# Ledger of designs, part 40: designed miniproteins, single chains, continued (4)

Each design is a single chain, and the fold is of that chain. pLDDT is the mean over its residues in the fold that is shown.

## One batch from the design tools (miniprotein)

Design m13377
Fold by ESMFold2-Fast:
Order: C-alpha cells, then structure tokens, then sequence
Structure m13377 (fold): chain A 71 residues (1-71)
C-alpha cells in the first residue's frame, strides 16, 4: 500500500492528469491481486475524489489504504 501511495503521489507531483492517475491506480490494484471489478471501482473512486477537488496526496493515501484493506 505504501508503494501505491508513493507512486500515485509521484505521478501527481509530475503533473499527470486525473485520468492517468486513475489508470495507474487500476494497474497497481490488479498487480496487488485485486479483481478487475474491484480495481475499476478504486479507479472510479480516485477520479471522483479528484473531480471533487480533493488534494491528490490525500486521494493517493485513501486509495492505497483501500487496496491494503482488500488484501
């Protein structure tokens, strides 16, 4: 989960858009062994939080936590 958090924060800091961050989160969730359906839900949740104006670092932390809880 810490690896996911750090990767998403790094991508956000490099200026990648919410769509790219969502795709990265899906790929990482799948790599951690989550189902396709669960990975898609996490990507959707990340995109929604960013669209709501939440801080990308807080969003990354929450998504990493969700992945950890599914394992």
Amino acid sequence: SKGVEDALITLARQGYDPETLGSAAVSMALAYGLSVEKAKELGKKLKKMLEEGKDPKEVAKEIAKQIEQEL
Scores: mean pLDDT 79

Design m13378
Fold by ESMFold2-Fast:
Structure m13378 (fold): chain A 83 residues (1-83)
Amino acid sequence: SSIEEKLKQVEELLLQAGTNITLYDAGNKSAMGDTVEKLQQVGKLVPELEEEIQELIDRAKKGNLKSTDVLKLLNKIEEYLKK
């Protein structure tokens, strides 16, 4: 279904965001910019959660986004898309 395909795309983008957070913490400062781009793509896929996604983008720009924040967003999107 289109919902299952959308969820898979979100999962892949948020998994990449989590990896980039780890790289940023290891000293790769460009990785947080990549995290912002992944979150912006998630926002385009799930515009109904724009406010929550924007909060995480703002945290990413400040360099303080955590992997647990990404996991919480994924769970929220899953619940939303399942109705």
Scores: mean pLDDT 84

Design m13379
Fold by ESMFold2-Fast:
Structure m13379 (fold): chain A 102 residues (1-102)
Amino acid sequence: DPRYEAARELLRTLAKLISDDPEEQARLIAWGERRLDELVERAKKGDEYAQKRLDHLSRLAQRIRAAETEEEIVNLIKEEAKKIGVPDDAPLETYILTVMAA
């Protein structure tokens, strides 16, 4: 599924924004991949909320690939996280973890 591959690529990018430690990045990616696997399985069974979440993650991954600066990437992540209910004044890590978890 191209959406799954795009979402996995996104998880790697998000983990790097949280930590420069490869071991911590691997833990964050593994956590995110477990969430993503559950989301994909639900979407395959016709869960419309799961399908919408996969579409949003895939679109975010595409937009991040097109971004020229880290500031643009951060703004894209904040916009996606706000759609999930994260408040405007939250720390960057909260936005990133919310996008990875949802």
Scores: mean pLDDT 80

Design m13380
Fold by ESMFold2-Fast:
Structure m13380 (fold): chain A 62 residues (1-62)
Amino acid sequence: NQERLEELIKKYGTLEEIRRRVARGREVLATTTDPTVRRVAEHELAEGERVLAEMEELLASL
């Protein structure tokens, strides 16, 4: 599944970039009181965490 890992990196960026995005999303959710910002941050965080988990599983299986 090296091809899948490369596709994810091409679409979402590197593992480090996704980890930074997830960390930022968590910080925004901890501090924001704006419901629109919260909803966007929740969606971005959920997607980032899903992609991170898939990439880490693919790396572990290589």
Scores: mean pLDDT 81

Design m13381
Fold by ESMFold2-Fast:
Formats: C-alpha cells, structure tokens, sequence
Structure m13381 (fold): chain A 75 residues (1-75)
C-alpha cells in the first residue's frame, strides 16, 4: 500500500518532468502542459500526505524543486 503510493508519486514526478520538457519545445502549449503537470503533482502530494506525513513532505519538497527548475527553463 505505501509502496503503491510511492510509485504513484514517482510516476507523477516523472510525468511532470516530461511535460515541462515538452513545454519548453512548444511554448504555445507550455501553459496547458504545465497545468496538467501541476494537477498530477498536487494529486500525488495529497495522496502521499494522507498516507504518511513524512513521505508527503519529501514528495512536496521534490515537486517544488522540479517546479523551480521548470520556471527557470521557461524564463
């Protein structure tokens, strides 16, 4: 059960990373791709926090780092 949540969080993070990379290639679609990525990350964070607060905090910090990197790449 916890293992399933961890895998889901990792999958969401990878999906967001790929969406950000595709957004950089297609600036006109970046806004839509970023919105989808953020939604996936938020869902993963909420699921992780509901399962284990420590896992949730780590997942949130990792997501924030990826978002910062994406913002820098898009700037």
Amino acid sequence: MRETVERAAEAAVRTARRAYEEGVRNPEKADELLAQAREALESAIELAEGTDPELGRRTREEAERIEREAEEALA
Scores: mean pLDDT 73

Design m13382
Fold by ESMFold2-Fast:
Structure m13382 (fold): chain A 79 residues (1-79)
Amino acid sequence: ALPPVDLSSQSFDSPEQALAALALYYSPDGYLTVEDLQERLAHLGVTREQAEAAIRTIAPDSDVVSLEQLVAYARQLSA
């Protein structure tokens, strides 16, 4: 079981800060399944609706999400 991360108490001034929090949950190869990513986002305090919307944006046609895809998504949110 992964420890919960309180995203609500952490102010993310940039996508890089959010990615740093998620990077701890990635495998050494930098991949997570869509289901694993949703679970990690829940541990970070993200609601189911927010997690589903994010995953649909990051990997609409994939069963896995790379750290690179997550970086691209976070950059889009800040643009």
Scores: mean pLDDT 60

Design m13383
Fold by ESMFold2-Fast:
Structure m13383 (fold): chain A 65 residues (1-65)
Amino acid sequence: MDEEVKKLREEVEKNKDNLGQVINLGVENYHLPPEKIYEAVKPVVGEENAQRVADYVRKAQEDAA
């Protein structure tokens, strides 16, 4: 999980303009929970934007369940 968080962070740094695709990578390929996606993106996009991303992922997972 920590390695997947690091990989997702590196992808966010490289693809700042395509965060939706990077988030899908974190969910679909790495199976990261919203809290771990928050940890991955926070250093790159800031706390407020990281929270919005985590909330989006959480809602998507709740709607799928």
Scores: mean pLDDT 76

Design m13384
Fold by ESMFold2-Fast:
Structure m13384 (fold): chain A 66 residues (1-66)
Amino acid sequence: NANKILEEAEKKKRYFDEGIRKARELAAQGSPTVALTAEGHARELEREKQKYIDEAKKKVDELIKS
């Protein structure tokens, strides 16, 4: 049960990591306007990724405590 939650979190983490990588690449190669937008998007994806990880850990902790 806990392992399944962690596996799903890892899968979602990979999707976020790919999105962040692409946004960072656009920031590096784009115009200044594109770079600002892409960097903002990458930071938002990083926050969403951390939120998913934190929620998954919280659910695992609840299962362990139960």
Scores: mean pLDDT 78

Design m13385
Fold by ESMFold2-Fast:
Structure m13385 (fold): chain A 84 residues (1-84)
Amino acid sequence: MTTEIYRTAVADSDAVQVVSRETGQEVVARQDASGRLYGEDGRGEETRARVLAITEGRVVFHTVGTPLQGPDSSQVFDSSSVLD
């Protein structure tokens, strides 16, 4: 029921990588100053709907120093910001 969202810790960034460990879905989105997500094409409604569908309203945010995973040298350090 709860899906993990990995928030990319980037220098100046509104970038967020969302990964559902339950379904294996991955979405890269941008986050504005209000915290809303939008896709790289500016179509945030579809991206938000997908995130809400896989999270079912409950999420655990993990802060990462690098992107969650990728083909090259990706590293994840998980730090739960909601379960402190």
Scores: mean pLDDT 40

Design m13386
Fold by ESMFold2-Fast:
Structure m13386 (fold): chain A 80 residues (1-80)
Amino acid sequence: MQELIDKLGRKALEAVRAGDRFATEVELGMLRIALGVGKLTNAPQELLDKLEAIIEALDYYLRGGDPEEAIKAIEEALAK
């Protein structure tokens, strides 16, 4: 689970850095699926919190938020 979250989070980070909104939306969808699976399989709360933090940062960016703030939030979540 954690390795998958880190991989998806890194792909999302690269998409935001590239200004690729379509790739960002795809990675957001994948992270939301991972969050749903994590909740159903009773994953550790620490991993669920990490997923939710990345999802919130991507959603913020896609709603017209500052890319630099979104990047920082994703990097901070991935460091946990």
Scores: mean pLDDT 83

Design m13387
Fold by ESMFold2-Fast:
Structure m13387 (fold): chain A 80 residues (1-80)
Amino acid sequence: LKKKFEEELKKEEETSTKVSGGGITVSILPSGRVSVSFDPSVAPEDLTRVMLAARRAQQAGLSQAEMAAVVQAVLDELEA
């Protein structure tokens, strides 16, 4: 059961697009679902900015690749 669940998660991760910057990692799934992980040192304002960018791209009906590009641009702005 656990092994089959992990295989399904891995397959979903293999088809997901991951972008990272400024201590934040965003995974964009083929379903348009977004998963965010971040370092505790990340400012709440920066995390909110990234999440808002991802949500706007999702609401605009952008493809997985286009969402990744929009989120990556925001993450790049957070890096000095």
Scores: mean pLDDT 73

Design m13388
Fold by ESMFold2-Fast:
Structure m13388 (fold): chain A 87 residues (1-87)
Amino acid sequence: SAALRAAVGEQLLALLPLFEAALQSPDERVRETAIRYLRTAIELARQLGAEEALARLEALVERIARTDPELYERLLAAEPWYGSGDL
């Protein structure tokens, strides 16, 4: 559990530059895909208590809110991907 949280947190941190690049893509499909995966990454970080990864992802969202308010509205409207997660 603690080892899994650390491993997932490291992977989420490694994805940050990929999210930043994808959200700046001229391809609308790439941007929409990035928004959906960013929402999922934030929820995963929150559920696992990956505090460092969550803080970095939230900082990216805050930057988007300030630099691209239209993209921020799309991010808020995006539904998180609900994979087959049964409690």
Scores: mean pLDDT 76

Design m13389
Fold by ESMFold2-Fast:
Structure m13389 (fold): chain A 96 residues (1-96)
Amino acid sequence: AEEEAKKALDEFIQAGNALALATYRYYKIKDPAKAGEAAAELLRRTEEEAARLREMVKQDPEKGTEEARRMAEEYRRQAEEAEALYKAALDQKNKE
């Protein structure tokens, strides 16, 4: 349970970082002035959610681990969508 909780939390943090990176890269193409702010906001949100999940794991390890896995999957899907938007923006820029 404890090792599973740590792994789920680590996977969530990795997904949040991936989302922030993909969003940063996307905005560097579309609106460079906003890239840093958008990435910083996602990193802050990831840190706040990670703190919430750690507290949940402390109170109920099984429930906290399940929620961390769910959040990791959600953020991973958002990161994949952001990466797709980045690739589409690159293609558009190269055709302009």
Scores: mean pLDDT 86

Design m13390
Fold by ESMFold2-Fast:
Structure m13390 (fold): chain A 68 residues (1-68)
Amino acid sequence: MEEAVERVKRLVEEGRYAEALKLVERLIEEGRLEDAIRAAEAMLELARDDPIAVLAAAVLLAVAKRLA
């Protein structure tokens, strides 16, 4: 659980936004909605200087919260 969120944080810190977004999408697909919410929130905090990554993370966060 926590491991997936920490992996998303590492990917964002490395500038690997596409891989971080794919991991959040996979968490949603697997029904791991709590992990997906936490990972998307972490992306919003860490990627705030990239407007496309922030927008994508916000959309995934909204989807995960709606499904939870």
Scores: mean pLDDT 78

Design m13391
Fold by ESMFold2-Fast:
Structure m13391 (fold): chain A 78 residues (1-78)
Amino acid sequence: SKVEQAIAQIEAEIQRVIDVIRDPSASRAEVERVLAEAERKLKAIYDTLSPEEQAQVLAAIAPLLRELRREAAARLAA
Protein backbone atom coordinates (compact mmCIF):
# COMPACT_ATOMS: atom_id res chain seq x y z
CA SER A 1 0.00 0.00 0.00
CA LYS A 2 1.01 3.67 -0.28
CA VAL A 3 1.15 3.88 3.54
CA GLU A 4 3.45 0.84 3.84
CA GLN A 5 5.76 2.20 1.11
CA ALA A 6 5.83 5.67 2.71
CA ILE A 7 6.59 4.22 6.17
CA ALA A 8 9.42 2.06 4.75
CA GLN A 9 10.97 5.01 2.86
CA ILE A 10 10.69 7.38 5.85
CA GLU A 11 12.08 4.79 8.31
CA ALA A 12 15.05 4.12 5.98
CA GLU A 13 15.73 7.88 5.64
CA ILE A 14 15.50 8.53 9.41
CA GLN A 15 17.78 5.54 10.13
CA ARG A 16 20.32 6.87 7.59
CA VAL A 17 20.32 10.25 9.40
CA ILE A 18 20.67 8.60 12.84
CA ASP A 19 23.64 6.57 11.51
CA VAL A 20 25.36 9.80 10.34
CA ILE A 21 24.63 11.50 13.69
CA ARG A 22 26.16 8.51 15.54
CA ASP A 23 29.29 8.58 13.34
CA PRO A 24 31.94 10.50 15.36
CA SER A 25 33.87 11.25 12.14
CA ALA A 26 30.89 13.11 10.61
CA SER A 27 31.29 16.91 10.78
CA ARG A 28 28.61 19.25 12.18
CA ALA A 29 28.10 20.51 8.59
CA GLU A 30 27.45 16.93 7.39
CA VAL A 31 24.95 16.31 10.23
CA GLU A 32 23.12 19.57 9.46
CA ARG A 33 23.09 18.73 5.71
CA VAL A 34 21.62 15.22 6.17
CA LEU A 35 19.00 16.56 8.63
CA ALA A 36 17.92 19.23 6.09
CA GLU A 37 17.88 16.68 3.24
CA ALA A 38 15.81 14.23 5.32
CA GLU A 39 13.30 16.96 6.30
CA ARG A 40 12.82 17.82 2.60
CA LYS A 41 12.45 14.15 1.56
CA LEU A 42 10.00 13.36 4.39
CA LYS A 43 7.88 16.41 3.52
CA ALA A 44 7.80 15.39 -0.17
CA ILE A 45 6.60 11.86 0.73
CA TYR A 46 4.11 13.16 3.33
CA ASP A 47 2.60 15.68 0.88
CA THR A 48 1.68 12.86 -1.58
CA LEU A 49 -0.56 11.22 1.05
CA SER A 50 -4.20 11.78 2.03
CA PRO A 51 -4.96 13.10 5.57
CA GLU A 52 -5.91 9.56 6.67
CA GLU A 53 -2.69 8.11 5.22
CA GLN A 54 -0.66 10.95 6.83
CA ALA A 55 -2.14 10.08 10.26
CA GLN A 56 -1.21 6.39 9.84
CA VAL A 57 2.36 7.25 8.75
CA LEU A 58 2.87 9.70 11.66
CA ALA A 59 1.65 7.09 14.19
CA ALA A 60 3.98 4.42 12.74
CA ILE A 61 7.10 6.63 12.66
CA ALA A 62 6.55 8.39 16.01
CA PRO A 63 9.01 6.17 18.01
CA LEU A 64 11.75 6.61 15.38
CA LEU A 65 11.14 10.39 15.22
CA ARG A 66 11.57 10.56 19.01
CA GLU A 67 14.88 8.66 18.68
CA LEU A 68 16.01 11.02 15.88
CA ARG A 69 15.19 14.13 17.97
CA ARG A 70 17.05 12.71 21.00
CA GLU A 71 20.13 11.77 18.94
CA ALA A 72 20.18 15.13 17.11
CA ALA A 73 19.83 17.11 20.36
CA ALA A 74 22.70 15.16 21.98
CA ARG A 75 24.97 15.51 18.92
CA LEU A 76 24.35 19.25 18.42
CA ALA A 77 24.92 19.94 22.16
CA ALA A 78 28.40 18.33 21.95
Scores: mean pLDDT 86

Design m13392
Fold by ESMFold2-Fast:
Structure m13392 (fold): chain A 65 residues (1-65)
Amino acid sequence: KEELLKELKEILEEIVKATPEKEKEGARAGAEAILEIAKEGSEEGIKEGVKNAKEKLEEEKKKNG
């Protein structure tokens, strides 16, 4: 569980870095909210969160590339 939370945090930080500066604060707040929910969730829920975060990171890189 903790290893999955670390992976999720790292992906969310990558998404925040890829987000335009004006939207970074919103992205950071969203990332923190997701992490807090994940801490109270099941391991399966965290795995799903990691998958969704990876997909979003790929989308952000395509939009900003």
Scores: mean pLDDT 73

Design m13393
Fold by ESMFold2-Fast:
Structure m13393 (fold): chain A 92 residues (1-92)
Amino acid sequence: AMEAARAATQRIADSYEEALKRIDELVEKGIITPEQAEKVKAEISDVATRALDEIGRAAERGDPEGVLQAADNAIKEIQSILDKAIEEAKKR
């Protein structure tokens, strides 16, 4: 459980950092505005925070599947938020 929680936490941290880097690139290219970037970063930060809490709870109850599922769900949600921001920008 503890080892799975550390691995899951690292996967979320890596996904979060990659998403922030991608958002910064989108701002530099003029694809999204700085205001849009702040909103997207806030949404991704909220997902990461909730996922870390869920991983902690799953680890405490000895649920390695719950740890892995929480990480997978968070990574998918972060990607979905990013994809929606890009699609919304294309419509302007």
Scores: mean pLDDT 83

Design m13394
Fold by ESMFold2-Fast:
Structure m13394 (fold): chain A 72 residues (1-72)
Amino acid sequence: AEELLAKAKEAAAKGDYAAAYEYFRKWAQATGDLSALIAAQIAAKEPHPDDAARLAAAFPEVADLIPALLQV
């Protein structure tokens, strides 16, 4: 499961946000930790300028994935 998170971070670092989102989604489903994914989906419905910073602060373990989660 941690391998999926590593692949998501690698894809995000390369600017491949679609691949990063898919790997993160699979990781979240495999671990049951859907919190960051749900928060990003809620933020996408009601966009605010501080969403990226706010979500990165709330989910520091996946902060580098937040741009990918907000753009899909």
Scores: mean pLDDT 73

Design m13395
Fold by ESMFold2-Fast:
Structure m13395 (fold): chain A 122 residues (1-122)
Amino acid sequence: GNLLSEEEIERALARFEELFRRYYEALAGDPDAFLEEVAAKIPGITAAFLRDLLARLDRAGVEDFAALLRRILEGRAEALPPELQADFPFFELLIEEHGVDPLVEALAAVAAIHARERGLPL
């Protein structure tokens, strides 16, 4: 079933957009230092996990991180890229124990690095 209601999903997506813009602007020149700082503030997440997640999302060809977040929050594991389906139980547990914010913050941070490395506009 869905992890969140539609209203909660829309609020999470709005928060993702706000954090993505903030993180994109904050990324001055050291993505590794940025990931260490972000991970230290997110319960249940390590910088090593964020680096691995970014690499797997790049291999999966994910370009729309907001759409990815929506699919996770809808609770549809099969709608995720195959490279991320094994992480779905971890995402469910993270939301259950810490709420939606840690996942939103994690995805916003890796999305910001992805966008900056590819020269994508805001």
Scores: mean pLDDT 81

Design m13396
Fold by ESMFold2-Fast:
Structure m13396 (fold): chain A 84 residues (1-84)
Amino acid sequence: SARERAIERLAERLGVEPEDLYKVEKGEEPKNEKLATYAKILKEEQESFEAMELTIEALERDNSSVEATLATARELREERERRA
């Protein structure tokens, strides 16, 4: 499914196991800086699947730091809202 593919792709990009993504979705504190990026995006998006896709795209454009990736994710969200 699309969700299973997104989970696998995001886990691969962050260098973590899929189970770690589920724990963050459940509200567990992120184990590392890369998971913290996903956790922050998830808080802003409120929907896990959309947060996963946004995080993957942001990491593909900028992965130099958590702050840079978050800035890219916010710009991508604004672009989506402008096209809606």
Scores: mean pLDDT 78

Design m13397
Fold by ESMFold2-Fast:
Structure m13397 (fold): chain A 80 residues (1-80)
Amino acid sequence: SLHDILGKFARPRIPVIDKNLIFKGEVPLSKIDDEKVEIVPGTEKLWDITSHPYALVVDENGNRLGIYDLATFELYELED
């Protein structure tokens, strides 16, 4: 699961980006395995993903597409 990968970094929230690498906000680590992502209100103003090694990638409807490695710029897509 995404939690198994991202939980190693022990952060309470994960940054969320779109496929164009645009920051959208943050979600709780406990909710990253949900099919549809709900952004924590107000976190869209933080605009700092640099303190986390991974970001959750979503489409325009909030559906999970995968995780993005911010150090290597590799996308790990979710299987259907």
Scores: mean pLDDT 68

Design m13398
Fold by ESMFold2-Fast:
Structure m13398 (fold): chain A 82 residues (1-82)
Amino acid sequence: NSQDQFSRGVQLFLLGRFDDAVQHFQQSILLDPNNSTAWHNLGLALFRLGRFDDAVVSFQRALDLNPDNQDAQRNLRLAQQA
């Protein structure tokens, strides 16, 4: 399910396995595209991979779903400057 994919993505992110984390976050989003937290964490993993344009898109989606997410606001700005 979406939560299992998300949880596995978080675990892989914490292990520094950012490519694998991206895959699991993408699967989570495929199952639940309105999960703002999954979009934000996808952006973080993409940012760590130097995929800044893709990270911008993911952070923007997170903010579209939850405009009050201050972490996503800061991370979007950082990705735009990269």
Scores: mean pLDDT 92

Design m13399
Fold by ESMFold2-Fast:
Structure m13399 (fold): chain A 85 residues (1-85)
Amino acid sequence: DDIEKLIEEAKKRREQFEAELKKKYPGVIDIDIDNPFYRDILLKAVEELIKLGYNEKIKIKISNFDEFLRTLVELDVKYEELKRK
């Protein structure tokens, strides 16, 4: 099943990407997310915030879907705020 292997490879690449972000921005990113799909979406949102100049400590811990949605909305609001300046 190609899809099963793609999911595992995507998870591995995301974990590597997260480690690289923590190395590039020490003290800025601290992410603890069990679900790989939530992790992927939130890591992309965090990357977009950093590109817009957000450099304060970003600490995300998601244990359920409700926390994921709330965090995603909060990051989106912050993105719009930074985009507006």
Scores: mean pLDDT 70

Design m13400
Fold by ESMFold2-Fast:
Structure m13400 (fold): chain A 60 residues (1-60)
Amino acid sequence: SESERRRALYQEFLALYKQVKAGKISLEEMYQKMVDLAKKENDSEFLEEIETIYESLKRG
């Protein structure tokens, strides 16, 4: 289902964010990976959410 797909996307986001907090990847690298994933899934709404999350995390 769409909600199951969206849940999987958020699981991947959380895994990448854990790597950012551990200093393994940059916030920019996480953002780029999530943007690429959203585009691959043709999910413009999720792309918009990721942009909002990135702006929030970048500013604190």
Scores: mean pLDDT 81

Design m13401
Fold by ESMFold2-Fast:
Structure m13401 (fold): chain A 55 residues (1-55)
Amino acid sequence: KSAKETAEASGKGGAEAAKAGMDPAAAGQLRRNEALHGGASEEGAEAAYKAGVDG
């Protein structure tokens, strides 16, 4: 599998790169927002926020 083909199929790859340049708190907020935009529940959004801040 080619990385470019996978990245092109998922625009969120570019968003992830942008998040990498932000502070952990800001990255967590963006990750939470991305999860909600993708249809995640409150629990999923909270988990995404924690993952963004922690990682």
Scores: mean pLDDT 63

Design m13402
Fold by ESMFold2-Fast:
Structure m13402 (fold): chain A 66 residues (1-66)
Amino acid sequence: VEEVRKLLESRGVRLTPAGVQALVDLAKAGHSVEFIARVLLQVSGGRLTPEEARELAEKIKEIAEK
């Protein structure tokens, strides 16, 4: 969870603790990289490109599945 928060903040994306936890829970529930990337684009307010959102989604899944 803390790893995901720091990763998001490094890209200028600041979410509430509940928002970070929700992304981790989506990854743990087996949602696709595409789905998580779409959620990231929706909550980032234009801060992320689609490519950046996909990269972050992959890393979030990697952290959550570890």
Scores: mean pLDDT 78

Design m13403
Fold by ESMFold2-Fast:
Structure m13403 (fold): chain A 61 residues (1-61)
Amino acid sequence: SDDALLRAYLDAAASRADDPPEAQLAASEKMIREIAASLGKDLRVEVSLENGVPVTRLTPA
């Protein structure tokens, strides 16, 4: 809902580019949950590693 908040999360994600895949996975899940909460949405968040790449799946709760 706040562009400054979204920008801050994107900047934080970029600063984690050198982190191991597990840390990137955890950070992505946390970030998506925080964004969903700020938008007042109940979402089921599932984050997995596919060939070492974090993949996020969102479904309505």
Scores: mean pLDDT 64

Design m13404
Fold by ESMFold2-Fast:
Structure m13404 (fold): chain A 91 residues (1-91)
Amino acid sequence: SELQKSIEKYIELLERAVERARKASEEELEEARRMAELARTNPDLVLNEEELVMALVGELVREAERLGVPLEEVVDRVEKAIREYREEAAK
């Protein structure tokens, strides 16, 4: 189904965002914040996959700031959720 394909693609982009966030410099995290803000304020913008990944990294940063926790805590929670989803889907 189209919904299943959309979910699978979203999980793939989110996995890439988790990997990028763990390795990102402070400058790259700032660029990610700007990409996320650009995507939120301009919903008609057509983003490529790399831009979508960066926007997702920016959303992880924003969530960490909203919760008042380190970025690595949000990244760990998302990575765990992806792993649990993948394990369930493989059954």
Scores: mean pLDDT 84

Design m13405
Fold by ESMFold2-Fast:
Structure m13405 (fold): chain A 74 residues (1-74)
Amino acid sequence: SLEEEAERVIRELEALYNDPALTEEQKQRLLEAIEDLEVALYHYKANPEDESARATLEREIEAARRLIEEVRAA
């Protein structure tokens, strides 16, 4: 489900945040991505039939995945 996917990505961002090799800039970007995903997930769970909430959550998941790839590649 989209909810399970979002929760998995949040856990992956949290795991990366605990990496001592990260810069403060990378940590800040990860925190912002976690907060954005949690807000999007909250709205989706409140109104699962809301196409805007669903589309927002899908975009935030994609953005978070790109950030994970960027941080890991650095």
Scores: mean pLDDT 87

Design m13406
Fold by ESMFold2-Fast:
Structure m13406 (fold): chain A 59 residues (1-59)
Amino acid sequence: ANERETITVEGVEVEVTKNGDDIGVATKSKDEEVIEKIKETVAEKYGVDKSKVTVTVLP
């Protein structure tokens, strides 16, 4: 089943969607350092490899 949660990473609010082994993250941040920090934080929080986290930058 799909799980959704909103978390804050480096002061940026991000929406996390878990679908099986894959994790999608939506963010409005275009900062590469923030995006990498989001990937690491989400991977650690959900106990998955960073490669399983996909970040989508919203307009």
Scores: mean pLDDT 78

Design m13407
Fold by ESMFold2-Fast:
Structure m13407 (fold): chain A 90 residues (1-90)
Amino acid sequence: SLVEEEVEALRALPEAEREELRRELERALESPDPRVQALALAGLAALALAEGRREEAIEYAKKAIEILEKIDSPAAPLFIEALEKLIELA
């Protein structure tokens, strides 16, 4: 699974690199573009799961799904499926 591979890759990163990624994702979340916000939340969900913060990962994933459900994009169902998979892994 791509989601499992991403979480494992994030878990393998040094703590300093995970913290830098968190800061980048939090900055991206400030974007007015809902697509950018959804991707940032998805990244924060994967990072939280990699760090063992299961409840936080689930909340980020749910917020990303809510945004993706509101945008009319042919790619949205694929991202929603990946996020639902992440929630299952949490």
Scores: mean pLDDT 86

Design m13408
Fold by ESMFold2-Fast:
Structure m13408 (fold): chain A 77 residues (1-77)
Amino acid sequence: GFEEAKKKVEEALKKVEKTLKELKAPETEEDKEVRKIAEKVLKGLEGEENLGNKELLELLEEFLKKAEEIVKKRKEE
């Protein structure tokens, strides 16, 4: 349910943060954007944002995709 989705977001965000720390690189606009999406998803899952299930799922999918792209891009640069 939502608890499992929240854990998935937190784990993906932790992976992004670990990748950024290992590179000691300055924060990019893409890094800022993924954090903003993560915050929206987490707030939606906690009921702090008035998001419908469809919007919340779309936002979750967008976050996971962007998080994966950041990790991949940072490892290949």
Scores: mean pLDDT 70

Design m13409
Fold by ESMFold2-Fast:
Structure m13409 (fold): chain A 53 residues (1-53)
Amino acid sequence: MKIVEKDGKKVLVGTTPRTSVDEVIEKLIKKYGLKGEVKLSHGTMSTRIEIPV
């Protein structure tokens, strides 16, 4: 996953297989200390994740 700047805000963005989305989200929340501010966009085979940092 990669930190990108969108409209002057830093956002952690990544894509993960749908089968791994819950595990990846749990690890990211723990690593960055975030609760409840996760944006998910589900595709057919993958999920795009955006987390404000």
Scores: mean pLDDT 70

Design m13410
Fold by ESMFold2-Fast:
Structure m13410 (fold): chain A 95 residues (1-95)
Amino acid sequence: KLKEEIDAFLEAVRDQDVEKLRELLENASEEFKQFLKDFLRGKGSNISQEVLDYFYERAKKIFQIHPETDETLRILLQGGLRAFLEKNNLLPLLG
């Protein structure tokens, strides 16, 4: 459920499919919306380690990136996803 939503979200971001991403976010579970809000706001401590590990591993595979450290990956994903969502006016869909 949550892992499937993470995969769909990351794939839509990879494809830069703004309309698919809007549809996914509008219909997303409250659990997924809360996860994404907490991650983007730097509240990773509110997210379970299992979910964070899954998100990082899937992001590496889907975006085909090999960061030197988990901290580098966190910075890239947090900044990159926030900027992308802000530019496309998708942040309000998270609530």
Scores: mean pLDDT 85

Design m13411
Fold by ESMFold2-Fast:
Parts: C-alpha cells; structure tokens; sequence
Structure m13411 (fold): chain A 81 residues (1-81)
C-alpha cells in the first residue's frame, strides 16, 4: 500500500469515528481534526502514530474504539518501518 493510499484510508476511517454517535462530542471533534490535518497534508506519519497511540491509551474511549485505533496505529507504524 502506498503512503497516499494509507493516508486516504486512514482519513476515511477517522471521519467515521468523527460521525460515531457512541463517542462523545469532544472525542468526535478530535477525530475530525486529525482527519482534516491528514487531508490538508499537515500531519506526518510519525505525528499521526503518536496521536493514535495517545488516543488508544485513553480509558474514556470505549474498548471497541480503542481496539480499532490500535489497528490504525499499527498500520501507520508498519509504514514507518
């Protein structure tokens, strides 16, 4: 997978979290900001990996959401290797 394809897929997945009614408004806002920063090319893969790592460690997120975030983080880390 190219970095361009990875970023497009990740932005779409973060947009789905930004629209998820099971998340709080604040949590949805965080995902919306991350998706926008990816779409605008303002976020590096290393910065994205750090942001996803922090979100995956946040106990206020539902476990299912944290599992999905960890999956996205692992894909970003694989692209950095």
Amino acid sequence: MSEEELFAELAAELRRFAADPSLSEAQRTIFGILAQEIEEGRLSLAELARALDALAADPTFPEAARQAIRGHRDRVLAALA
Scores: mean pLDDT 80

Design m13412
Fold by ESMFold2-Fast:
Order: C-alpha cells, then structure tokens, then sequence
Structure m13412 (fold): chain A 81 residues (1-81)
C-alpha cells in the first residue's frame, strides 16, 4: 500500500506539471484525501498556469506535506522542478 501511495504522489506531480486538474483530483481521491483540499490545490495551480515551475513548487511545498501528514506516510526526499 505505501509503495502504491508514493507512486500516486508521483502521478500528482506529473499531473500538476501538465495542469491536468481532473487527473490531479482523481489521484488525490484515490489517496483518500478530502476532495475539497484537492480542489483548492488545483485552483491555486490553475491560477498560476502561466508559471508552471511556480505551480510545481507550490505543490511540493504545500500539497505534498499535507498529504504526507493526512496519510501518515514518509515521503522520499524529492527536489522541486
């Protein structure tokens, strides 16, 4: 399960880089995260669509830590884009 969760988190990063809001929400839902949190994160990413790197950095610094806390999962060290 934990390995599968980490893989889903990688998919979230990819979806954010591609600005695929539907996919991000779908993956977050599969992780058992509150959909309202997904929607807020996706809105923030969409508003910053012109700056893909800024959106990705926001995901890593805001969304992933919250997901790790909610799931009680240790995330591997990852670098921002």
Amino acid sequence: MKEEVLKLIEELERALEERDLEKMAEVLEKLGVDPSLAEDALKAATEDAAEGRAAHERFLTVVLPKLAELLGVELPPISPV
Scores: mean pLDDT 60

